# Designed miniproteins, single chains, continued (3): the designs that were tried, part 32

Each design is a single chain, and the fold is of that chain. pLDDT is the mean over its residues in the fold that is shown.

## One batch from the design tools (miniprotein)

Design m9088
Fold by ESMFold2-Fast:
Structure m9088 (fold): chain A 70 residues (1-70)
Amino acid sequence: SVWDELKARLNELERQAIQALQAGNIQEAIALLQQMIDLIRQVLPQLDPEQQALAEKYIAYLEERIAELK
């Protein structure tokens, strides 16, 4: 499903972002978090209303993480 594919791709990007943060590569981590937001926004119209609400909350969370790293 689109939702399962989204979750799998987000898990991989999150793993990369964590590795970047652990290495002190803050700008790379920000770019990866932004890629996660862009991916969610790309598939958002294909999700059901409950999945859209969860995805929008996750975007807000990611935007807050990016703001803290800047």
Scores: mean pLDDT 90

Design m9089
Fold by ESMFold2-Fast:
Structure m9089 (fold): chain A 83 residues (1-83)
Amino acid sequence: MSTEEKIEKILELFRELIEKERELKKLLEDAKKNGWTPEKQKEIDKVKEEIRRIQKEIGELLSQLSPEEQKKVEEEAKKIEEE
């Protein structure tokens, strides 16, 4: 995998992470308003596990980049958060 491919993959994973965090927030808000059920808890736990896996993959790919390349990823990730 090239440096550009690694950066692109990290940014793709970061977009997925933001969407999963939004999904988790909605699930937690629904459970707070409409009551907790075992089914809702299981769904929350699944999303939390997916978030952990994405974070681990991002960290592993970032560790393979130079400090200058990591800075470029951080700048692009900040733009994604502002979308």
Scores: mean pLDDT 83

Design m9090
Fold by ESMFold2-Fast:
Structure m9090 (fold): chain A 69 residues (1-69)
Amino acid sequence: SGMLEEKKKWLDWFYKNSSEETRKKFEEMTEKALSSEEALEEVKEKAKNREDPIAEYVLMAVEVKKAES
């Protein structure tokens, strides 16, 4: 869908414009969210409350990965 393609473009931008530390944190959070429902719910809460800007990109990555698997 158009929304999925938009999310892929935002993820590409985020990844290219992030530090190595931010990329590593993003990758670790994404992997954890994919393997644990508890971790996914924590990320959703952080994104909803805007507590961690990386959390929104992690949610986009999880959605893209699940749609493409």
Scores: mean pLDDT 82

Design m9091
Fold by ESMFold2-Fast:
Structure m9091 (fold): chain A 62 residues (1-62)
Amino acid sequence: MNEEVAKRAEEVAKEAEKLSASSIAKDARLLAQMAREGADPEELEKKVEGLEELVKIIRDSL
């Protein structure tokens, strides 16, 4: 279980929900679940970084 990746994904999901980016929030929650279930942390970390960047772009556009 990669707790750091799961925590990052949860924070992305919370931020995306605040921005009404429901698809990003859904994907981030799935990544957090996968991290807790023992999925490859390197692959998950790359996906979480992509979602973090999308959330940052949306937030900075407001």
Scores: mean pLDDT 80

Design m9092
Fold by ESMFold2-Fast:
Structure m9092 (fold): chain A 68 residues (1-68)
Amino acid sequence: SAEIVAEIRAAMLKHFSEETVDALLALLARDPRPSTDQVRAVLRSQGVHDELDQLAAMIAVQEYQRLS
């Protein structure tokens, strides 16, 4: 739902750029259950190469997907 998307966006914006968050939300719009490899590929395309930052983004995505 739009509310869940807004919560994911707000949480990720504390740690990532708007461009990175928008790229992740675009992935979720195409595939509601992206693989960890797909999430990592999007993060790396946006310059997010730190493994802990990638893990934080994946956890945020997975947690809020449970509400969808």
Scores: mean pLDDT 76

Design m9093
Fold by ESMFold2-Fast:
Structure m9093 (fold): chain A 58 residues (1-58)
Amino acid sequence: MILSEEEALKFAEEAAKRIYGAKNVDQAGIALAGFSLMADGGTILSKESVEKALELAT
């Protein structure tokens, strides 16, 4: 399944909240979303790709 840019940002922020806590959510979430967008070549990301990247980070 493919995530829109907005959905990818929400997903990254949720994961950042889980691993970094509230204090770093804005920066970590944006960084993770940016990384995922770069890796998937645009504004549409595979949900599986984002999940895999976040699992690897944690």
Scores: mean pLDDT 53

Design m9094
Fold by ESMFold2-Fast:
Structure m9094 (fold): chain A 107 residues (1-107)
Amino acid sequence: SVAEIIERNLDEALDWLEERRRREEDPEARQALDDLIRGVQRLKDGLLNVARTQSKEQVKAVIQRAIATLDEDIAGLESQPETPANRALREGLRRLREALRKALEEI
């Protein structure tokens, strides 16, 4: 189902982020990853609700908007000086974007 595709892809992204956070030694980068993990959990809950209540086309539209926002956020981070927090957040956002693109292709 659409919900199963979303859950699998976002759970894989969350597992990746949790492992990345465990390996992170910089406190600010760790905090940025914690904040991102909470954001991804909220996004997952929202997308699962849309998948259970709305059409497949509406789910795709929501995911496409999320990807567009992530592309802008990643571009903004890439324009900033390299810091441990900036690097960790950029890597995490790229992984989330990859998960959403994969979900969109599988739906």
Scores: mean pLDDT 91

Design m9095
Fold by ESMFold2-Fast:
Structure m9095 (fold): chain A 100 residues (1-100)
Amino acid sequence: SELEKTYEEFLKLVEEIKTLIQEAYEDPSLSKEEFEKRKKELLEKLRELAEKFPEEIQKLAEEVIEILEKIDPFNPKNMLEANDKILELIDKIEELIREK
């Protein structure tokens, strides 16, 4: 379905952003400026995809986006707590998509 396709694209972008954050944390050659630019571009695409979701799912997707926007790769405690919350929200989104 179109909803399932949008969800798959959303998950791919979430994983791309998480990978970028992890790379910024592990690779000191990645500048903060370059990281912030790439993160902003991916978050914008993620917001565009979220607008295609039904209202209930869109609210959860927006919470995921807000968490990703606030993650600081130079603060490990923030990253761990943020990842747990993102996983919880994604599980809720997946349940709603399966219910239709």
Scores: mean pLDDT 82

Design m9096
Fold by ESMFold2-Fast:
Structure m9096 (fold): chain A 92 residues (1-92)
Amino acid sequence: SAEKQEVLQQLAELIREGREWLEEELRWGNENLSDEQIQRLEQLYLEFGDFEGEIQRKALTSSVEEAQKLLEELRRKLEEIREQVERIKAEG
């Protein structure tokens, strides 16, 4: 359905934006953070990659309602990761 395609497009866009943001944080971190802080950011990047794969697999067989729930899960995960990134940066 058109509604499902719109939700799947929002999922794909939010995943891309989250990944690009984390790649930018890692690039900045390599110039501004300790090795230990960079390692923790890399761990968050890998964790997000695993979550991306899980969301993409679930989305393929999802209903519209299930896809909307996946979008909410993705938003919550990104908020959690943002909070962790800010905590890591504050430790410097």
Scores: mean pLDDT 87

Design m9097
Fold by ESMFold2-Fast:
Structure m9097 (fold): chain A 78 residues (1-78)
Amino acid sequence: MSEKKQKATSLLTAAGILVVAAEVELEMFGDVAGAQASLDAAEELLKEAKEIDPNIDQELVKKIEERIAELRARVAAA
């Protein structure tokens, strides 16, 4: 595995973790601002991962993007 592919995979994993953090912040703590910050960070990491490796796990990328969109809608409604 190249360093480039390893970096992209690490960024994708980090983005997924931040999405889970945003869900916890929003649903367990009612922390809308914290959830928004975690989602902003997740989107940035996901963008970097896709730029580094466009063929990275596309199914996982799509799942993360869909979850970010859902949580963004909840944040906007809060």
Scores: mean pLDDT 83

Design m9098
Fold by ESMFold2-Fast:
Structure m9098 (fold): chain A 72 residues (1-72)
Amino acid sequence: MREVRRRELRDEEDARRAAEEGARLGARIILVVRDAAGAENRAEVETAEGAAEVAKGLLADPRYTVELVLVT
């Protein structure tokens, strides 16, 4: 699979918008979360609303960096 886009998320609307773009491209939508220690977790999401909700919770912690990755 190829990564076609990666975006660091600022808020839940960034996540919703990026996930909507992924749906238009027929891409898999993956959230990538990094903590302050550099540990990385990945979670695939199926809806723009789900992506926005998960990102909102994670971005409440200033130690987390959340990226949205589109894969084809």
Scores: mean pLDDT 81

Design m9099
Fold by ESMFold2-Fast:
Structure m9099 (fold): chain A 88 residues (1-88)
Amino acid sequence: AVEDLEAMMKTAKEKMTPEELKKLVELAKEKAEEFVEEEGAENTLKASEELIRLAKEVIERDPSLEEVAKTLIEIAEIYKEAAKKKLK
């Protein structure tokens, strides 16, 4: 769980540029509504909240991953807000 996410974030930090991370945020904004329709609003909300929690835990374990973690939290918040809109 948190160890797996930490490993993935270390890989992202090594292999992705800041520009590529920004593109992931832009992609999330474009795809969030479609993803919520496919996976379901409740499932998307739960998954995004869990991802935010785990990403914050990774920052506590390895502060050098803070920039990648903040990007991941931003992506998760985009999906969370899309899910909340669908549930209303």
Scores: mean pLDDT 81

Design m9100
Fold by ESMFold2-Fast:
Structure m9100 (fold): chain A 97 residues (1-97)
Amino acid sequence: MMVKIKAKIEIYGEKTEEEIIEDLEIMTGILESMGAKAELEILEKRKGEKETESYVKALIKVEVEESLKEKVIEALKGFTEELGKRHGKAEVEIEVE
């Protein structure tokens, strides 16, 4: 059975919005290589109150076989942790339908 996963990711960092979005696009490609269908939607992008601070809010919609659900969720968490290490701070909210 197919499951639908929504991951809402917020990234704050010293890198540009373009670099953050590029990393998110790489992440969706990795999810698709795992057998998932992934769609990336940028909800918000802006430079923060600090001159070097960038902000990106994105929604990743994933459709995947139920047997791969746990692997996809762990991948989303792992990618978010790496985004936080690379850019400054990242948070994710994951919903499963």
Scores: mean pLDDT 80

Design m9101
Fold by ESMFold2-Fast:
Structure m9101 (fold): chain A 76 residues (1-76)
Amino acid sequence: MAVAGVMSTEDGVADILVLAGPNPQEVYVNGEFAGVVEPGFHTINVKAEPGETLTVTLKDLTTGEVYTHKVTAPVT
């Protein structure tokens, strides 16, 4: 299972919190490759504006299973 959420947005950059497990995941944001994360909690920095809805896709590198989450960048 893998989950993503947004923590903060500053200067056109969103901090996306990813919980990956039990296997490493490839992270994509709006179809752009953002990185590979190992199991556990990770923060991925991506270009986003406050209030923007981001499509975060996590691909399990061991099983090939794909998880898609829509997250909204904070406006605070």
Scores: mean pLDDT 74

Design m9102
Fold by ESMFold2-Fast:
Structure m9102 (fold): chain A 78 residues (1-78)
Amino acid sequence: SAEEEELEKKAAEAEKLRDEMIKQKISGEDLVKLAKEAKKNKDLFMVGAIAETARELKDSLKPEHLREIQKILREMSK
C-alpha cells in the first residue's frame, strides 16, 4: 500500500543517516543536538537512528553525552 511504501522510505532514509553518522564518527555533542531536534519534531525514525548510532559508538562517546541521549530516548518512549 502507499502507506507501507512511505514508511519503508522513511526507514531507509533513517538507516542511511545512521550509517553516515557511524562512518563519520559523529561527535557526542552533535549527536545530542540531533536527539533534541528529533524529540522536537517527534521523529521516531530519527530517534531509532540516533539510538543505534549511540550504541555503535558507545566506547568513543563521553558518558555525559550518552546519559543525555538516553534521557531523551526515554522521554520519547513514553
Scores: mean pLDDT 82

Design m9103
Fold by ESMFold2-Fast:
Structure m9103 (fold): chain A 81 residues (1-81)
Amino acid sequence: SKQEEIRKLAEEARARLEAIRDELSSEAYTLFLTFLQELVDNPELSEEEIQKGLESVAPHLPPEAREILEETARRVIEIRK
């Protein structure tokens, strides 16, 4: 199912985030995981809502974490089309 694909994608994103954990503040780590969990738990999020959420979180993330989250959000949007 699309939801199972999104859960797997989120797990992969989390693994990538853990690999760069030393580059993250506790705040950045929490913001990333909270947004990632929202992507998993809310299958009704529109592309616009996902984009808005990403815009609110991305500025608080180091470049590497931002790239992971932006890539993950884009892939979630594509899966839901």
Scores: mean pLDDT 84

Design m9104
Fold by ESMFold2-Fast:
Structure m9104 (fold): chain A 100 residues (1-100)
Amino acid sequence: VELTEEQKKGMVEADIVYSAHRMKEVAESPLEKWKDIKGEASEEEREEMRELADELLRLQKENKPVSLALLERGRRLAERLGLERLAKILADVIEYQKNS
């Protein structure tokens, strides 16, 4: 079924919120709960993930657009930490924003 532009926009917004919550979960979880993390996550990387999640949620709450730079930063961190599903979701959001 072909998605309408309204449906696509709603899905992208949901993906941003989902990504932010997932990033916050990763930042708050001890390593033994991170089933998909293939690389070492430093405390600095965890704090960056938390900061990015908080900023995404703040922008969403204020009805402000999320910058491509912020999304790319999140995607690179997700790739570095081996969070393959999160990285793919963020990449899809970035692609939509570039084509909008």
Scores: mean pLDDT 73

Design m9105
Fold by ESMFold2-Fast:
Structure m9105 (fold): chain A 91 residues (1-91)
Amino acid sequence: SLEELIEKFKKLADDLGNIKNREEIFEHNVAKAKELAKQGASRDEIEAALFHDLGEMISSPQSVLPLSEWLAQKGYLSHNAALLLKEYMKE
């Protein structure tokens, strides 16, 4: 559900700490995810959009893995959402 995705995003943002403008980025990405859901976007597209701006602010916690792959391995993204995020990030 969209609520489950938003909760996962909150948890990740809290776990990462020290993100400049964290609250503003969170509000922006949640608003974007809600708008995409209203437009009938797939769950995978919503997941990718929700995490897009976060990927621009942080490197993968494991420097040998792309951020999209790390998020999928931790269960924050589906495999298809990770592929879409990788495309958006040009990873």
Scores: mean pLDDT 67

Design m9106
Fold by ESMFold2-Fast:
Structure m9106 (fold): chain A 88 residues (1-88)
Amino acid sequence: SAALRAEIEALLRRIADVTQMSPAERQRMLDAARGIIDDPSRSYIYLASLLSLIVDGLMRLKLRGDEEAVEEAVKLNRELMRLLKEAL
């Protein structure tokens, strides 16, 4: 639904902000999430791309010792995975 897509997009922007993604990384993340929803036959490839971007962001935060930001990003990722499952 349009409401689910908007909520997913809002969560992706929050994850990008918390993990300090560049505009290019943010766009790749949005494209990957769109691929999961729009192409179910190849959703595993898009999911792998999405998770790789998020994991890279989490690793950057962890290496900086930003434990609070890591916990927030993990929480947002759990919410994102729930909504993506609902959108499929």
Scores: mean pLDDT 83

Design m9107
Fold by ESMFold2-Fast:
Parts: C-alpha cells; structure tokens; sequence
Structure m9107 (fold): chain A 80 residues (1-80)
C-alpha cells in the first residue's frame, strides 16, 4: 500500500531528525515534506526538504541518510 510506504518514510525521517537534535516541529515539517515528495514522486519537494535539513544544521551524512530513505521509498511506490 502506498500509504504504508509513505508512513514508513515519514517515521524514519522524523526519527533521524529527532536523534540529530532537531526540534519536534521542524522534524515534523521536514518529514512531512519527504512523505509528500514520496507520495507524489516529486523530486523537487524532496530536494526542498533536504535544503531545510541543511538549514537546520544537519551533517552531510544525516542529509544523505534522508535522501536514501526518500529514494528507497519512491522506488517502492514505483513498483506498485
């Protein structure tokens, strides 16, 4: 189900952001943008989420992990 893939991507990104010390409101905003980009297969929305993560002071390693989560989720949606 698309909804399950999107929900999983949201949870994984939010957890990564919270573990990196991002506040819950900002973590939710970024995770929701990733989820929206995955749902719509919209790379521009995903890139905007990654830019917000960079602005929040996240490391390149954490940003790459978010990108990997989004890419994997988009590929799972494409298989449906």
Amino acid sequence: KVEEIVAKAYREVKKLLEEAGVDPLTADRIARLVASGVLNKDQEVIDRALELAREAGLSDETIQKIRDIAEKAVKEVEKL
Scores: mean pLDDT 86

Design m9108
Fold by ESMFold2-Fast:
Structure m9108 (fold): chain A 116 residues (1-116)
Amino acid sequence: MLTGDPILDLVSLPAQITLHPDDEELLELLRELVESPSWISRQVGVRGLVAALLVRPSEEIKEALRRALEDPDPRVRVFAARELKEALSYHPDNKVLRELVELAKQDPDPAVVEAA
């Protein structure tokens, strides 16, 4: 449920997609957020897409997360690596999460490698 507060609504998006995995409008919003000019909005999109991947795995969500690991802002890549590593810790047999975490470990920025 969205409250009309833009910060609270953005922060709640990962919980909303977990509760409503068939919400195509919410999934499209998450994909738009990872392409936003705002690095903060792209981080919110990453968190939501990690949650979406766990409840509704798809190649499209996987590719969006893979692109987030190639984001021009290292802060977004560090955030993506941390979120994926956290998810993998709770789902150690998830091959997609493992593949994305291993990709993050190949990043030229040592902060991203440490986060993965």
Scores: mean pLDDT 75

Design m9109
Fold by ESMFold2-Fast:
Structure m9109 (fold): chain A 81 residues (1-81)
Amino acid sequence: MKEEQIERAVELARKYAVELADKEGLTPEQRSRAAELAEGIARGILKTIPDSVKLTDEEIERLARASAEFAVGAVRLDAQA
């Protein structure tokens, strides 16, 4: 169960990061970095959650969107540094 939830959230985070990066006109390289970072953030957070905790589909989507937004923002800031 936990592994399936992690995989689903990671896939959604990647998808949302790519969509957001495209909307914001990021380069293909920045888009790829944002996708990888979003996957890492979602996976990292979910690995700290106990297996006894069950997330709803809505909670998984919220986590995925937040991970994507953070990743895209971080990649943009890194490019400006």
Scores: mean pLDDT 79

Design m9110
Fold by ESMFold2-Fast:
Structure m9110 (fold): chain A 62 residues (1-62)
Amino acid sequence: VRVTGRQAANLGRAVGMLFGDEEGAAGLVALGAAHPDAVFSSAELGRIGGVAPSLVSQLASM
């Protein structure tokens, strides 16, 4: 699944709220703010956010 920077920022906020991972959440939000129209893979965002790539793909598809 391909995820935009805006979706990555939204995912970062959700990860911070659900899992309390402030570092991973901040990384995703910062990446999305810097590159809102760029496209990322679920594997890349999973590494940055500390979240399983399958979960990134599911959240990005909603």
Scores: mean pLDDT 71

Design m9111
Fold by ESMFold2-Fast:
Structure m9111 (fold): chain A 82 residues (1-82)
Amino acid sequence: EEELKKLEEELMKKRNDLIFEEASVAVQLISAVIDLLGTRRETGDEEEIARLESQMDALVAQGDAVRKKLEEEIKKFEEELK
């Protein structure tokens, strides 16, 4: 049953890719928050704060896009199961 093994390998690869994508966004967002807190504490530089806030907004939008893509794939999978 080579077909079942191939399906399992494909699903594991998709799972790993999604985990890495979500983890990457989460780590970057946490790093941006740490940088924002540091900037507010040390300098209070409005330009740097605005830049970090813009970066955080972009990361949140990226996370939302990943979530929506996941929701669409789940819905498609649910429709195929019906």
Scores: mean pLDDT 73

Design m9112
Fold by ESMFold2-Fast:
Structure m9112 (fold): chain A 83 residues (1-83)
Amino acid sequence: GREVEVVIELDSEEDGRAARVGDTVAVVDKEGRPLAIGKVTEVEGTRVTARVIETHGAPQVGDRAYVLDAQGRVVASGTVVEV
């Protein structure tokens, strides 16, 4: 199948410093329903690229995304800007 990537613009520079390659990304729709789970492949300032590993729906530009550490804690939040 095609690899699906999402690009996320994080809400702050602090969030960008907290995000790490290998972190989990959860993408949610406007109602907070889970759409996709991914893994961070690149962090560049406030811009995070993640490869989608599981889908429950199609992520869209404007969907909210949360970056979770190895313990499942939300360390960063942002918005999907590219799919």
Scores: mean pLDDT 83

Design m9113
Fold by ESMFold2-Fast:
Structure m9113 (fold): chain A 85 residues (1-85)
Amino acid sequence: SAQREALEKKAAELKKEIGDLLKQAQDELTNKGNVKKTIDLLEEAAKKTTELAKLLAQLSQRQAEVAEKMKEEIEKKIEDLKKKL
């Protein structure tokens, strides 16, 4: 259906945005040593991953669970980085 196609397109867009934010966070941390900016980028990625999980729950419970685990991994990275501030 058109509605399902729209949700799948939105999920794909969110996955690309999350991937870009994670690449930017890695660059900020590894090449620039900017811990605060890395945390800001990871928090943005976590928010988008939450949105992705909610969308995927409408399409596939399995895909939603994968997105939820990805969010947990991002949140753990944020917590570990906050200890360095």
Scores: mean pLDDT 86

Design m9114
Fold by ESMFold2-Fast:
Structure m9114 (fold): chain A 60 residues (1-60)
Amino acid sequence: DVEEDLKRIAKILGISVETVRQMSLSELSDLAHEASQRGTPEDIELARSIGRLMQHRLEQ
């Protein structure tokens, strides 16, 4: 689950999975907010994937 969300976020943003893994909760929150404001189907999927990643991090 987390692995697939990391890969999806990395793919959409055009960055490495390592970069996504190192992002803070604040950085992830900001990206999800920006994606929600753009509102394309890809941005909606990005925001959902970030939301799941943030949830998993808070559960750890």
Scores: mean pLDDT 83

Design m9115
Fold by ESMFold2-Fast:
Structure m9115 (fold): chain A 82 residues (1-82)
Amino acid sequence: MDKELLTITVNTSMVLITAAVGRLLGLSDEEIRELGEKTIEKVTAGLDAELREIAREVARRALEAYLAGEEINEEELAEEAL
C-alpha cells in the first residue's frame, strides 16, 4: 500500500469508527453526520491540499454510506478516489 492510499484508508476508518461509536451512544443520524464531519476536518487538517480534498471526499462518501446502511470497504473507496 502506498502512503497516500494508507493515509486515506486510515482516516476513513477513523471516521467510520467515530460514527459507529456515535450510533452505540444513541446519537441520531444528524448528530452522527455532524460528529463525522468534525472528525473528517480534524484527521485531514495536516494533509497537503490535493490529498486533503481526496481524503475528505472519500471519508464523506463512507460516512453517508454508513448512515444509509450500505456495506463499506475503506481501502476500495480510497483506491477509486486516487
Scores: mean pLDDT 81

Design m9116
Fold by ESMFold2-Fast:
Structure m9116 (fold): chain A 95 residues (1-95)
Amino acid sequence: MLEVLEKAMAGDADALLEVAEYYYRQGKTLKARTMLEAAIWVRPFTDEEKREVAERLGLSVEEITELERRAKEFPAAVALRAIGELLDEIKEIEE
């Protein structure tokens, strides 16, 4: 997990998606959505990818589209929230 978190912090969109799925499995839906917004900001999804991600995370395609809109309008806020959550998760693993 630590290696995936470090890749996500480096801006790897696939690593950000893995972290989103990790949070989703823990019931941390807000953190999962934060990671998903960051992944979309780093690399926009195709329509097929949006469907696949929506199905895996239990979200609708409309929710994914809203996350994409927010990432475009508030990129700094999306990046800062994602970095904060990744740092908190790394701290929890190292402690």
Scores: mean pLDDT 76

Design m9117
Fold by ESMFold2-Fast:
Structure m9117 (fold): chain A 73 residues (1-73)
Amino acid sequence: METAVIAVLEPDEKILEEAAKVLKETEGVLAVVGTAGARNVVAGVFESEEAARAAAEKLKELPGVKEVRVTPL
């Protein structure tokens, strides 16, 4: 079942780039979207919950990641 990972980030473009890279480099990734503005957010869609959770755990290790959410689609 496709699963999304959504991360809310500190307002720093380098953190957005690193978070997007983690999502893009995770096996089973289907799509990655990032947005910068009043808050920086990155989201990835994965082919499985297992792939999504692996990406979420790596995101939690990054400095400047405030929140990580995993949600089935």
Scores: mean pLDDT 79

Design m9118
Fold by ESMFold2-Fast:
Structure m9118 (fold): chain A 89 residues (1-89)
Amino acid sequence: MSVDTKLTRDEARELIRKLFPSTSDKEIDEVLEEAIKMLGEPIPVAELYSMAKYLLKGDKKGAEEKAKEARELDPSVDPVGERLRRIGE
C-alpha cells in the first residue's frame, strides 16, 4: 500500500532525480509539471513514483493509468475526496 505522504515541488524534483539520475534537469522539470497537471499540489508520492517512468517516455496515457492504479491502492489520496474534504471545512 502507498503511504499517506505528499511532496512539495522541490521534494518531488529530488525524488525524480534519485529515481532517474541520468535525466537532465530540464526533463525532470517537464515530468514534474506534467505530474502536477494530473495530480495537483502537494504531489502524492505513490502516484508520482508510479507515473514518472511513463512521463519520461512521453506516455501520458500510461502515466495516467498508473496514477489511477496507485490511487485505487490508497483511496485516501483520491483528488475528489480531497476536494470534498476542503469544501466540507
Scores: mean pLDDT 69

Design m9119
Fold by ESMFold2-Fast:
Structure m9119 (fold): chain A 78 residues (1-78)
Amino acid sequence: SNAEISLLAQRIADLMMAGGVPAAEAAEVARKVATAVLNGDGEKAKKIVEEAAKKYNLSKETKEELFKLVEEMVKLAK
C-alpha cells in the first residue's frame, strides 16, 4: 500500500540521517526514491540510492541496507 511505501521512505530517510546526511536532503532523496518506485521505475530508485551514497560518502553497509529497503518498496508496488 502507499502507506507502507511511505513508512519505508521514512526508514530510508532515517538510515541516511544516521549516516550523516542532513534531514532535508535525506527526506528529498527518500521522496525521489518513493516517487520512482510508485512510477514503476525500480531501476531509477536504485540509481538515486547509488548517487546519494556516492555524494554523501555513505558506508557500504548503509548502501546495502538502503538497497534492501528499495527492494521492499518495489515488492509492495507490484
Scores: mean pLDDT 87

Design m9120
Fold by ESMFold2-Fast:
Structure m9120 (fold): chain A 94 residues (1-94)
Amino acid sequence: SLEEFKATLERVKAEIDEAYAAGDLERVEALIIGLLLDAKHIIDSIKDEELKKQALETLKAFLEELLKRHPDLPASIKRLIETEIERLEKEIAE
C-alpha cells in the first residue's frame, strides 16, 4: 500500500541519517541501492495507475529531500540519486 511504502521510506531515511552521521558511507550507498530495488518492485506491483504515480512522486520527493539534507555526499552517491530522479521524472511524465 502507499501508506506502507511511505512508512518504509521514513524507516530507511532514519537508517540513512544514522549511517551518514556515523561516517559509514558504504552503508549509506547500500541502503539507497536497496531502497531503489525494493521501491521498483513495490511500484511495479501497483495496478492502479493513479496510486503508481503517487508512489513515483513520493519516491522522487524522498530522493530530492535526501540530496538537500546531505549536499556533501560523495559524487558517486549523488550521481546515483540524480540519475534515479531523472528516471522517475520521465516515468511520471508518461
Scores: mean pLDDT 84

Design m9121
Fold by ESMFold2-Fast:
Formats: sequence, structure tokens, C-alpha cells
Structure m9121 (fold): chain A 93 residues (1-93)
Amino acid sequence: SHLERAREHIRRARQRLRDGDLEGALRHLEEAIREIVKLLSEGRFEEAKRLADEVLELLDQLLAQSTDPELRLRAEILQGIVGIILGLANLLG
């Protein structure tokens, strides 16, 4: 399910952050966001909101650890996307 895939990517992102693999963490957060968008399209707004909050927390942790301008820009773009997801979930749920 999209919920199970989103949770797995979030778990792997946390592990990559602990390992100092910021690029790996970011890739898993990108995949988690894709799965969360599918949850929105299925009307699963409460699950999408909860997972989006977890992704936002991990993006904040990644930004605190990174000095790479390209990686930081990618993470900031994802924060913007997560903000839109949360707004849509609140509007539709």
C-alpha cells in the first residue's frame, strides 16, 4: 500500500540521517512525498497529514546537518511541497 511504502521510506530516511548519508536520506524523503501524494488522491487525509509532518521534521534535521548548497536547495523545495500537501489535506479533510 502507499501508506506502507511511505512509512518504509520515512524509516529509511531516518536511518540514512543517522548514518550521515544526507543524499540517501533526501532520496527516501522524495519517495515518501510521492507516496503521500497518492494517499491524498485516495482521500486518506489524516494519514497524509501525519506522514507529511514526519517528513517535514526529517527535512529540518537534514538542513541542520548540511552545508551543500544543492542539497539544501532540494530540501527547501521539498519543504515547500510538504507545505502544499498539508494545506490540501486540511482543506479537503
Scores: mean pLDDT 90

Design m9122
Fold by ESMFold2-Fast:
Structure m9122 (fold): chain A 85 residues (1-85)
Amino acid sequence: SEVEKVGKESIELLKKNAELVIKRAEELGLDKAKKAIKEVEKETIELIKKYVEEGDSSKAVSASVAGSIRMVGALTQELLEAKKA
């Protein structure tokens, strides 16, 4: 269905964004952020799948966007903590 297609594309985009942010965390030695990013990715994929099952493509896309923002937030948080230590 169209909702399943949107869900698949939303998951693929989230995974690509996760790969970029994880690579950056690895380059900077941010192990805590890397772990948090992987957890957000997993939780967001589960949420997207739930919205696809509910037939809500709009919520699936919104979940993917929010998840991507949270992954960047995890990277930024550890960088800010490192600067204050």
Scores: mean pLDDT 87

